# Designed miniproteins, single chains, continued (3), part 80

Each design is a single chain, and the fold is of that chain. pLDDT is the mean over its residues in the fold that is shown.

## One batch from the design tools (miniprotein)

Design m10770
Fold by ESMFold2-Fast:
Structure m10770 (fold): chain A 82 residues (1-82)
Amino acid sequence: MTEEIKKELEKYLREVEKLSDEVIKELLSNDNVESALAILRLALDKGFSEEELAKRLAEAAENGVEEFEKKLLEIAKELLEK
């Protein structure tokens, strides 16, 4: 599941958001990305739509890597509160 989610996220960022491979690699190399992958897994387990999650992350990615990371943490907080 985690690897499948990661591949779908990479594909979305590359094909839909047109992020460079360098930006995607940087996102995936951060400690925050391991937390992000755990968040994505929890989101699926709690019934969050993969499409809705990807959309929220894509919107944040338009504002840069830091905003993408902040959005991942925001989603994690929402999931933990439910």
Scores: mean pLDDT 62

Design m10771
Fold by ESMFold2-Fast:
Structure m10771 (fold): chain A 78 residues (1-78)
Amino acid sequence: SMEEEEAKKVMAAVIAGVPEEEIELEEAEKIIEEADAELQKAAEEKDIEAIKRFRELLEEVYKKLGIKLPPRAPDVPP
């Protein structure tokens, strides 16, 4: 979808530290795939610092997309 493609470019731009306009969708997908692999490895290795850094990057992505994250409480449905 168009919204998914835009989200991928924003996420990759935040991860790479460059403007969205300088990232193509194909490059964005590779950057995201590599970041996801690093996050999975950090979770397996219990690398708290790497997990925290990824979380901060995700918050920046959500901020740029105009999505407001609720406060930390994954078990609260309503």
Scores: mean pLDDT 70

Design m10772
Fold by ESMFold2-Fast:
Structure m10772 (fold): chain A 65 residues (1-65)
Amino acid sequence: MENLEALRLVLEDEEGARKKVEEEDDVALKKAILLYEKEKEGVTPFTLEESALLLDELPVDVVTA
């Protein structure tokens, strides 16, 4: 899944996105969920486009392990 699509899915349906992570183990979706949780904590208020660019730069090992 592309980073922008993953972010859009998390913003539209957080529970559905989390369920898809468990079913499909999608790395982009895991990154999107982590970024969304940080945004809810008030850490990073980005637009969808800016968030997708940030996810492209974020290393997998920092996010998933």
Scores: mean pLDDT 64

Design m10773
Fold by ESMFold2-Fast:
Structure m10773 (fold): chain A 85 residues (1-85)
Amino acid sequence: SEIEEIKKKVLELIEELEEVASKTLGPETYQGFVGTLELAKKLIEKAQSIEEIKGVLDFILDVASRLLPPEVVEEFRKRVEEILK
């Protein structure tokens, strides 16, 4: 289904963000962020609508905007917009 393809792409994007965070953040901040992303992955897998997926992604963007470089956050946002077209 369309929602299952969106979920797959979103989960792959979250894994890419986790890899970038591992290279960018200090160990303590990275562990906290990974906890946030693992919760987000579970919520994405259980989502029943695109609106629920958007809510989870908005939460990730809010947290990432406080921790990661602006260019990384902007790239993630653009890829989210492309997936959710």
Scores: mean pLDDT 87

Design m10774
Fold by ESMFold2-Fast:
Structure m10774 (fold): chain A 71 residues (1-71)
Amino acid sequence: TQKVHDAVIEASEAGGKAGLASTPSSNTRLTTYFDTTIARLRELAARDPEVRDKLLGVADSVERIRRRIGW
């Protein structure tokens, strides 16, 4: 749904902004991006029960990708 799409975009943008504001290390920027995006998706899921399960599913998928990268 549009709500899920908008929430994912908001979380990704928040992650990108946090990454750019962190230390100049590329590795730290990337981990900050993933950690912030996952945290924001879970926050948005907690605020809206209608999209909760879908947003938590996206957060879990992003976290699995992060773990596979070796972070």
Scores: mean pLDDT 76

Design m10775
Fold by ESMFold2-Fast:
Structure m10775 (fold): chain A 83 residues (1-83)
Amino acid sequence: SLQEEADALKAQASAAGKAGDNATAAALYRQLSEVYRKLAEQTGDPKYAELADEYQHLADLLSTHSYVDAATLSTAESLLRIA
């Protein structure tokens, strides 16, 4: 399911980010954003569109900046999961 795919991508992206592999983390967050965009299209729920935009923005930040502190990234991920 798209929800299972989203959960798997979150775990993989978080692990890559914690390992300092920002390029892999960015690619995985872009994939996660696409999954949420599909969920938004299927459900019409604006929360999925908001999540898609948030993860796309996080992916863009990771791809344009060579370093993001792991603690800062972990905090941002936690806030997105609660929202």
Scores: mean pLDDT 76

Design m10776
Fold by ESMFold2-Fast:
Structure m10776 (fold): chain A 79 residues (1-79)
Amino acid sequence: MAELEARKKEAIAVLERDLELLENTPVEDLEGVSEEQREKLKEVAEEGIAAIRAAKTMEELDAAIRATLEKLAEIEKTM
């Protein structure tokens, strides 16, 4: 229990920090990122936070984190 909750808090905190940066940083300060790509990154991060919060086991948490990272990597390939 304690390990799962600690890992969830860490993963959520990272994604929430990334969301705050994306929301509050102008596109001109995000070199190589378009407005459309920024919106997609925000969407993936929000979906990732929801999936991580829903995880009931370490396996589900690991799967949620991996799925989020794979989606982020696919967006980065379009940059």
Scores: mean pLDDT 77

Design m10777
Fold by ESMFold2-Fast:
Structure m10777 (fold): chain A 80 residues (1-80)
Amino acid sequence: MYPFIAEAQEYMATSKPLSPKELEVLANLLRTSPIPLRIAYLAYVYLLPEAERNQPVLTAAVKEAEKEIPQSILDEIRAA
């Protein structure tokens, strides 16, 4: 067994941020998915790094998704 920290750091260093295509797909899923899936995708977006989360395509889709989701559920997702 190796101290996997060095390999984990190398693996993480080769991990790319979400591509523009991936951000567009996620935004489309936030707009078009049924409410239960929209809640799951919104929770996922809230866990993304701020740089990804604050992309204009995602922020617009998040605002649209938030309109369709009860405020109590939005508060739970944001608190997590």
Scores: mean pLDDT 68

Design m10778
Fold by ESMFold2-Fast:
Structure m10778 (fold): chain A 73 residues (1-73)
Amino acid sequence: MADEYVKKGDEAYARGDYLLAARYYISAASIYASQGNFDKAIAVLEEALERLRGTPAEPLVRGGLASIKAMAA
C-alpha cells in the first residue's frame, strides 16, 4: 500500500538515509497517482520536499513533484 511506502520513507529519513527516503516517498506518490488520488500524491511529495530541502535528495523530490503535477494538470 502507498501508506507503507510513506512509513518506509519516514524510517529512512529518521536514519539519515535521505536518498532512500526520497525514493520511498516518490513510490508512495506514484501509487496514489495511479489510484487517481493526485491530491494525496502531491501532498506526500510537498511534505517530503519540506523535510529533504537542502539535502542531496531535494532534486529527486522536486522532479517527482513536477511529474505528478504535470499528470494532474
Scores: mean pLDDT 85

Design m10779
Fold by ESMFold2-Fast:
Structure m10779 (fold): chain A 63 residues (1-63)
Amino acid sequence: SRERAERLIREAEELARELEGETRKGVLNGIQTARELLAQGDDRGALAVAGAALKEAKEILES
């Protein structure tokens, strides 16, 4: 699950580069939270937060 969380974090970071202002900050904050959860050993929490950040970035870019 850690590897999946790291993969979703990287995908969200790539998509965040296409975002601007507050929407980019929101996605980047989610990514940072996911990284902190991984550092704490919470692979499940990191996966959930990283997945949410990725989904948010995709929805914004598809609008």
Scores: mean pLDDT 84

Design m10780
Fold by ESMFold2-Fast:
Structure m10780 (fold): chain A 74 residues (1-74)
Amino acid sequence: DMAERRAEAEAVLARLPESVARARPHFAAASEAQKQRILETLPVLLEQSRAAMDPAERRAVDAIVEAVLALLAE
């Protein structure tokens, strides 16, 4: 159901600051090998965000990817 998918995407966006705060200690503790595995996954997620999703789903995926890249750069 597209309406459920859109509502979940909007909920993910609303929760993103809390999710980032929760994830930050885990990224800080991650090994270089773990960080490399995340970098391998990001191109796949970016390609999926370009698929036939509604705009809210694309915004949610793009925001998550940007947040992960920012955490990896810390």
Scores: mean pLDDT 75

Design m10781
Fold by ESMFold2-Fast:
Structure m10781 (fold): chain A 96 residues (1-96)
Amino acid sequence: SKIEKGLENYEFLATSELPSSVLSAAMVRYIAELIEGRSEDDAIQSGVDLLLSHPKGTKETGDHFRTYLTLKASLSPDDKKKFTEKSTEILNKVAS
C-alpha cells in the first residue's frame, strides 16, 4: 500500500545517520514552501536540497524523503492522519 511504502521510506530516514534536526529542518522547509503556494514537487525538491546540503545527506536520503512526501501527498485526508500518527510512532521508537 501507499501508506506502507511511505512508512518504509520514513523509517529509513529516521534510522539513517542524518541528524533528526536536519530531517526536521527539511520537513519545515517543505511545509513553508507549501504555505507560500509552491507546488508539491517544488516544495519536496526544496526539502531534498536542504538534506543534500548536509554532509550526512546522501542521494539515498534524498530519494527516500521524496518518495515519502510524494506518497503522503497522494493520500486521502483520513489516510494522511493515519500516516502522520504512524510516522510519529516510528520517530519516537528510534528516539527511545
Scores: mean pLDDT 78

Design m10782
Fold by ESMFold2-Fast:
Structure m10782 (fold): chain A 68 residues (1-68)
Amino acid sequence: SLKEEAKKKLEEAKKKSEGIIKENLQRIIENIDTTPTEVLILSLRKLKEYSEGEVKKLIEEAIEILEK
């Protein structure tokens, strides 16, 4: 599923992140199956604004997967 593919990208982003970004990614991952796709996209877009480098890129890739 698209959520399973996005989850893989978010797990990679989580491994490369620290602090509040890592905590937010963990919460999103834990609730990915029960959260509506539109809400996931909004949450990830907001988190992306506070992210840098490879973590930001992985979040962007997860958003692109979910928007299909």
Scores: mean pLDDT 86

Design m10783
Fold by ESMFold2-Fast:
Structure m10783 (fold): chain A 84 residues (1-84)
Amino acid sequence: FLEKLRERLASPDPAIRVQAALNALYLAKSGAAEEVVPLLLEMTKDPDPEVRYLAILGLRVAGRTEEAQRLAKADSDPLLKELA
């Protein structure tokens, strides 16, 4: 469950990490929000901006709105400005 997501987020392949991030976002939307929050926070540090984008969306869904807003505004990638 969460262990499988952590393994995929540690992958050197960004495509695999993006898929794991999408899974975490869907878990947050489907009622497992509190269980995935620690993983979402780790994903905000990923080098891939798409992974960080999905992490911030997941944090917003999980009710971590203030943290999500701060992280989106601090990010230099234009993709994340849409979340600020």
Scores: mean pLDDT 79

Design m10784
Fold by ESMFold2-Fast:
Structure m10784 (fold): chain A 61 residues (1-61)
Amino acid sequence: MRLARAVKDVPGGGPAVLELKEGDVVEILRRREDGVLVVRSLATGRTGLVGEDDLEEIGER
């Protein structure tokens, strides 16, 4: 399982964009060609789109 952490607050701003707070951990489900990741929030279980530059991969933990 690929895990990533939000490096800053992500405000959302679109119907498919996932709002995150700095430090939120997500599971990376899929990578798109435009540098956008499809992720699942571990806190809420919601899925959505987040920019790759807003996340830091942490692996396991």
Scores: mean pLDDT 75

Design m10785
Fold by ESMFold2-Fast:
Structure m10785 (fold): chain A 111 residues (1-111)
Amino acid sequence: GPLEGVRVLIVTDNTPRARELAERLAAALEARGAEVVAMLEDPSVEEVVETAEKHKADLVIIIEEEPSERSHEIAQALAEKGIPTLGVRVDESVEDIMALIEDLVERKRQA
């Protein structure tokens, strides 16, 4: 599929809405050839970085109600390691999120 060989880490806040979107997104990612290497709920910055490096994540997706200070710190820490981050809101559609992911992966492949 279009995401063959892409390794994705999903980070959620501790809300049921974020978990529901994460589960739907994980299924959509795997259907397109991606591997969801881990899913973390309400993690620390250190836990996200360690998990992303251990599993060699190509992309980290952060699902939350609103952008937070912690999600900003996670994105900055991952950027220092060369790992891209995509922040998504709990009310976004899986189709719209998948379009953003496919665009990011395509740009990385062309670089």
Scores: mean pLDDT 86

Design m10786
Fold by ESMFold2-Fast:
Structure m10786 (fold): chain A 95 residues (1-95)
Amino acid sequence: SPEAERLKAELERLVDEANRIFDQATEALKAGDLETAKKLVDEGIEILNRAERVFQELLKIATKEEAYHASLLLADAAARLMGVIIGLKGAEKEK
């Protein structure tokens, strides 16, 4: 379906952008720049929320295989986000 291909491409684009931002947040965290890391986390969450909306539209028309592959992309992005959040909480508790 051309519509499924369009939604898949948009989902992949948004997930790639969120992953890039979460990787930048991880580098900021490693550098001790907590302000930049928090700003990047907020930006990445906004993009990931947009990706989730595209995923919900894709689920209405996608095959089971397409839905499964899309869910793996979101799961990977969510794992990166969780890693940064855990790192930020650890840094904020450190004296």
Scores: mean pLDDT 86

Design m10787
Fold by ESMFold2-Fast:
Structure m10787 (fold): chain A 65 residues (1-65)
Amino acid sequence: SVSDLISQRRRDNVGRATIGLANSLDRVGGDTDLSQRARDLARRGSSIQSLLDTSRRLSDRLRNI
């Protein structure tokens, strides 16, 4: 359905944003365990909430550098 396609695109967008944050953390020499976990969650098609929670942790870590 159209609703399913919209939900999938929303997950894909959040997943790509999460990977982008993980890549930023790696570039500044940050937490590689957190960045790897974020990439794994994005690849697995995890829930939007899990991806958002992980993105929050990545953002908090980046702010503390």
Scores: mean pLDDT 76

Design m10788
Fold by ESMFold2-Fast:
Structure m10788 (fold): chain A 92 residues (1-92)
Amino acid sequence: MSRAERYLRLADDRLRQGDLDGAATLYQAAAGLYVREGRLDEARELVDRARSLGTNGGLASAYRGYSMIYRAQGRFDLADQYDRLADLLIDQ
């Protein structure tokens, strides 16, 4: 079983427990592995799921995920913007 598949199963467990921030962190981790595999559309879907959870932690995880995807696409200005947005959420 791949590490990404393990993270997705753990995310499902966290959702069943009501741990939305934990699920978002695992979606971000799985998305990062998909980025390394060049699976950017699948990575984007996981990042969008993290964002949809509606928590500040979920939004921060999603912004980190968008940063990884944009960096992989050579969009460094957008990647830096999303990293700064994630930092602002963690500082509040």
Scores: mean pLDDT 86

Design m10789
Fold by ESMFold2-Fast:
Structure m10789 (fold): chain A 80 residues (1-80)
Amino acid sequence: MEEIERRRKELEEGGRRAHEEMEKKREVGIREGMQAGLEIVRETVRRVRGKEVEELLRESEEGVREISEAVEKVSKRREE
């Protein structure tokens, strides 16, 4: 299971770095920072497991807030 652990670690580190870099670049150029962050995330996702992680990442980036919350609420209500 070393692959899973390594992939997981890289994913978290990549995500963190992308987020931090986006925030830092925001001072100089918010758009440039976002693009730089996305590039890092894209590279990290490719290294981890590409498809599976990329799908989850895209969903999260595009609007997981509303989608995830909506799905979570609907799921909770049904479970209730």
Scores: mean pLDDT 61

Design m10790
Fold by ESMFold2-Fast:
Structure m10790 (fold): chain A 85 residues (1-85)
Amino acid sequence: MDVSKMSDEQLVAYLEQTRELLYKKYQETGDRQAGLLAELLGRWATYIRSLLDNGEEIPQDEKVLLVELADRWLKRFGIPVPPAP
C-alpha cells in the first residue's frame, strides 16, 4: 500500500497497532526485545500526537522511515504486517 499518502493520524494509528502486536508477542513469549520495541513505538506515537496537537506536521519521508522500521520489527518477530490503509 502507498505509505507516501498516509496521513499523520494514520501514522499514529499504525504505530499504535504495531505496538499492540509487538506487546502481544512479548506477553506470549517473554521476549524482552519485543517488549522494549513495543514501548518505544508507544512513546513515538505519543510524541507524534503531541506534535499534531501543537499544529505541527510530520514530514512525508519521516513517515515512510517510521513505517518501514515498524514493518521490519514485525517481520523480525514473525508477525504479519497489517495492511496500511
Scores: mean pLDDT 80

Design m10791
Fold by ESMFold2-Fast:
Structure m10791 (fold): chain A 56 residues (1-56)
Amino acid sequence: ALPTSTSAEGVETLHGGNPTKDAEKGKEHMRKLLERLEEAGVSFSEAEREESLKNS
């Protein structure tokens, strides 16, 4: 195998994090995305919000 570009460093940074901390960050990020989409005129039901958070 050949060494590839420095793009792999981004993946290593992700692996350096704590799994528990990363899970909370993922949920917070998803909540903010849903709020921004609603401000843009997209409507979500409670079930759709829960499913999005569950899959993150």
Scores: mean pLDDT 64

Design m10792
Fold by ESMFold2-Fast:
Parts: sequence; structure tokens; C-alpha cells
Structure m10792 (fold): chain A 100 residues (1-100)
Amino acid sequence: MEEEERLIEEAVRLLVETMKLLAKKKKVELKDEEIEERARAIVEEGVAAGLSPETLKTLAEVMLLLAELDLTMSYVQEKYEVEKKSLEEILEELKKKKEA
């Protein structure tokens, strides 16, 4: 059915977006062609394993959501590392004051 082909193509598209987000997080430059080939191969393996097109699309949607959440968490962690460094500097200043 045309609907099955559409679900497969949407799964590939969602997985491509997921891979692009993960590549940005890791600061890895991947060519769009390489990402699309890998995404399509993964979806084709899923079909060969007997997964329905609807299941593949749902899994791809979940993977994208998790990648977006992971990227957001990475921004929060970067802010935390800056605050942690500031606290370490304050502690070093307090230590120097105790030695005076």
C-alpha cells in the first residue's frame, strides 16, 4: 500500500533528523548522503527483521524525541560545568584568605 511506503519514508526522514542532531552534539561533520544511507539501511534492516512500517515510524519518532531531550540536557550540563568552575574559584579564594 502507498501508506506503507509513506511510513517507511517518514521513518527514514525522522532517523536522518535524529542522526543530524547527534552529529551536532558530538561536533562531528557528516555528509548528508552518509546520514541518509545509514538511516535507510537501519530502516531496511528493521523491515527485513519483520517490523511493521508503523512500528518503524513510531521507533524513529521516539529516537528523535530522545535525541532532542539529550541535546537539551547537554546544554544544561554545559551551564552546570561553568557554575562548578566558578564555585571552585570561590573555594580557592577562601582557602587563600585562611592562609593570610
Scores: mean pLDDT 75

Design m10793
Fold by ESMFold2-Fast:
Structure m10793 (fold): chain A 68 residues (1-68)
Amino acid sequence: MSLEEIKEELERILEEKLNDPSVSIEEMEREVLTFVMKQSRSLSQEEQDELFRYAEELMKKALEKRKK
């Protein structure tokens, strides 16, 4: 899976979880972290850094939406 495909899948996971009010913030964080860590094993260091940074920004946006 390419970095771009991983980013698209990560966005899809977060959108699904955000649309489900029964899913807690902790559950979203756990699922995102598990996905990112698993996918990062096949990526270069530069791509890993990009993926983690992207995931952090997506989680910040998701948390702000849930906070309101």
Scores: mean pLDDT 78

Design m10794
Fold by ESMFold2-Fast:
Structure m10794 (fold): chain A 97 residues (1-97)
Amino acid sequence: EEEDIERFAKKYNIPVEDLKKMLEAAKKAFEKYGNDWRKIAEAIADVSENKLEALTYFLYKYSPVKNEDLEKAIKYLEEGKFDEAAVYLRKAMEKFN
């Protein structure tokens, strides 16, 4: 599982320390808020220093809610269209409870 964290970090160009902080923030938010993925996403965003790519890939990998707006955010990131990716990430997070 530690090796899985390192592979994910390398694949999406996220520093391992930053990914570990995001996972810790997600765990603490889950313990505090339960299955409220909107609040979990907000907690992760706070520790990701608003790095759009890291937050979007983390939510796509670990969130149980895979919606079409999150998939579009990933596609726009892969195309280098960061403004469009941010719009679809916001829409995806609005669908979290």
Scores: mean pLDDT 71

Design m10795
Fold by ESMFold2-Fast:
Structure m10795 (fold): chain A 70 residues (1-70)
Amino acid sequence: EPSIREFILHLLDILESVADPEGQKKIREVRDRIEALTDDDEQLRLFGELLEWMRRNQPEAYRRAADRLS
């Protein structure tokens, strides 16, 4: 089964594919931070913070990513 980290990285790939250049930059910064972490709870927290940022600043990209997971 995929790890929490692998699942998050997969979701980040989907988000990056639908985000604009500003969103892509933000996603890459968060990806680098998550890749440096070893604790699943910290990875989930950073991912949650990114999702909140995307919802506020990139709502269409967030919606398109959700549609691709349905």
Scores: mean pLDDT 80

Design m10796
Fold by ESMFold2-Fast:
Structure m10796 (fold): chain A 119 residues (1-119)
Amino acid sequence: MSEEEIEEILRERARRYLRAAQLHLKRGDLLSAARYALQALILARAVNDEELEREARALLDELIKRGVSREELLRLVEEIIAQLEEDLEKASVRNTLMYEALKRLLEAAREVEEEIRNA
């Protein structure tokens, strides 16, 4: 896989997670919607897609207005970080492109966590 192919896969996954978040929000499952919206935001940041990041942030703002607390968002992002750390530890350094993609996702997730803590 090329770096460009990995970035497109991550963008497509961000779009799918954003759609999943919207679907769960429509069903009243605010915590599942928040988890998918956070995952979409992390993916958008990792690939520097400002439009997808803006859409994910707007959805998170709506979820907060509907009663999702900052504390709940922090727990969800901490769970995402823990999973990414586990994925990175299991990842083969021989698959350099995937390993670097996981590192960028983990960095983006930690940045999102810090933003939520400082909000």
Scores: mean pLDDT 87

Design m10797
Fold by ESMFold2-Fast:
Structure m10797 (fold): chain A 76 residues (1-76)
Amino acid sequence: LSLEDFTPADENERLVLERALQHPDESGDQAYLGEVLARQGRLEEAREFYERAVELGEKQGDNSAAVKRAKEVLEE
């Protein structure tokens, strides 16, 4: 996936998306990519990023709100 696969709402979101895409191994960044896709109604793609965020978060000890939210979405 690349930046053009996401439709940023503004320049700040575009910058954050670009940085997140450069860090495929960071749990918070993967959760953020999932949130952006979910806001656009792209729920199947969002689920894939949430799954990666949870897996990476467990490996990294990341108990952030973003990772917890990803777990809750996956358990619906």
Scores: mean pLDDT 74

Design m10798
Fold by ESMFold2-Fast:
Parts: structure tokens; C-alpha cells; sequence
Structure m10798 (fold): chain A 63 residues (1-63)
């Protein structure tokens, strides 16, 4: 779902900055971490940061 994709992208954004996402549980973070890391490795840190900023701007309209 779009919610899962957004959580994954936000997790990738935080990981690209060396930070733990505050909105995700420890178990969910461990589940998402390898997928988020793969996205960072594929797209690059700067692109993920940019995507995360865009999602934040429209996040209040998603749910």
C-alpha cells in the first residue's frame, strides 16, 4: 500500500542520515532496514534525502 511505501522511503531517508526513524517500532525498523538500505545503495544518499523532503511536504495529505 502507499502507507508502506512511504514508511519505507522515510526509513531510507533517516538511515541515509545515520538516524533511526522515531515513528517506527524496533521490530518494524529491523524489518524495513535491509529494504531501506537496498534503496539507498541503488539510488544514492542524496536522492533519498530529496525524496524524503518531498514526501514530508505532502505527508499531511496522504493519510
Amino acid sequence: SIEEEIRLLLTAMYLSEGKRPPFVSDEEFERLRPRAQAIIDELGRDIIKMVGRIIRLIGDQVD
Scores: mean pLDDT 72

Design m10799
Fold by ESMFold2-Fast:
Structure m10799 (fold): chain A 95 residues (1-95)
Amino acid sequence: SKMKNFEEFLKKFEELKEKLKKENTEELKSQYSFLVTFSYGISLAILETNEDEKLREEAQKVIEKLGPIAREAADEMDRLILEHLGAPASLLPSA
């Protein structure tokens, strides 16, 4: 499929964020954190492997938008994992 532009990505991202705010379910939190983490990772891969300047510019925009949010998504994933396993954070010395 054709690459979505940055503006279309932002629209879908904001829609998911608003839905999460209204419904506040664990399923939506997982979907949100996954979307952020996946999109950030793909954008980093594009900057590393792709020579197309236009694709690199779009990837850079995603990285700039998701950088702070990727940290929040990682923290949320860590919380969900710890709750699921019932393990205290002290058992994960690098957490």
Scores: mean pLDDT 70

Design m10800
Fold by ESMFold2-Fast:
Structure m10800 (fold): chain A 86 residues (1-86)
Amino acid sequence: MTVEEKILEIAEKLAEKLEASPDPELQRLGRTVRELIERLKATTDPEAKKAILESLVGLARLVAKRYPEFKEEADEFIKLAEEYLS
């Protein structure tokens, strides 16, 4: 499994957990994460992939800070994404 595949797996888990929340704000955030995941999957350009990953990292940091219940998944995503972004 590549680092990119691991990033996608963790991002997908985070999106699923956010979308499953009864909180409409978390559901909306989960949809935004999913849209970025789909853009990342559709993108072959390395520069565009980095920009999408930077956006996802920003969202993951926000989630980890405001929602302790998602901190583990968000922190794991950030760690893997930072390894890729070097």
Scores: mean pLDDT 81

Design m10801
Fold by ESMFold2-Fast:
Structure m10801 (fold): chain A 97 residues (1-97)
Amino acid sequence: FAERVREIGREAGLSDAEIEAGERAARMVEELLDRALERGEITEEEKREMLEAWLRAFEAALRGDEERARELITPVQERLERLSKEDVERELAEKEA
């Protein structure tokens, strides 16, 4: 996943710093989804669909298609925000237990 972001960024003419930022974002998304999958909160199919949608949104943004990028990223952002909140709440509960 992060490797695909690097290739797309390189082809789009992004700087090394921009590519590194994209790779970090991609890794954070993948790690969050991996934890959710491990806990049974999402399926492998849902993880794949979210990663593909995020990647397509990234490609659309690099092409200057802001409307398409927004359309693709919105449901992914909503799901990631929900998963992130659940992850934090669970971590706090574990520290109190």
Scores: mean pLDDT 73

Design m10802
Fold by ESMFold2-Fast:
Structure m10802 (fold): chain A 66 residues (1-66)
Amino acid sequence: MRAELEREIDEALARMAAAVAKLMASQGKVEEAIEFLREMIERLKDSPAAVEILREKLAELEKQLE
């Protein structure tokens, strides 16, 4: 089913984006990682599960920025 496949792809993309953001943050690019996650949230905003994955990682990185 097309909608189900698109949901799985969006969730996989969100998990991959979260991993990339974590890598960027580990290299000292925390602000860049936060902006990247915000862009991905906007791009995937119609996919609730994907947005939830990205928001969780965004919250972790914003806590590091303090």
Scores: mean pLDDT 80

Design m10803
Fold by ESMFold2-Fast:
Structure m10803 (fold): chain A 74 residues (1-74)
Amino acid sequence: SSSGWLEPYEKAKQLLEEAREKKDIELADKAKELFDQVVKMLSTVVPPSFVDKLKKEKEEFLKEVEEIKKEIEE
C-alpha cells in the first residue's frame, strides 16, 4: 500500500489478539501505541465523516486494551 498505514493497523490488531491470548500487558501497550500512530496518520488524509468512524474504532480498541489489562491484573 502506498499509504503505509495498513501494515501498522494490521500489526496493532494482531498484537491486541496476542496480548489477550498470552495475557501480556506489554503487548497490549504496544498494540495501543501502534493504533494511536495509525489514527494520527489517517487523521491528515481522510474526510471528517471517516474520522468520526475512526474515533469510535479507537474508543473500542482502547476499551479492549483496558479489559485485557484488568483480566491480567485482577
Scores: mean pLDDT 76

Design m10804
Fold by ESMFold2-Fast:
Structure m10804 (fold): chain A 55 residues (1-55)
Amino acid sequence: KEEEERRKKLREALIAAGFELTEENVLISPENGVETNLDTGESRLSEEGRERLAA
């Protein structure tokens, strides 16, 4: 239950930092395309984000 509160605050902080929240509970950074799944805790880069980091 305290974990729910912590996760809500984390979501708010990430959205304030510019992340997009999808209906699948995935946070996407509009700057570098990093996708973080809130259900699984997995993070990965989109192709566009990978290109940006490779440059």
Scores: mean pLDDT 67

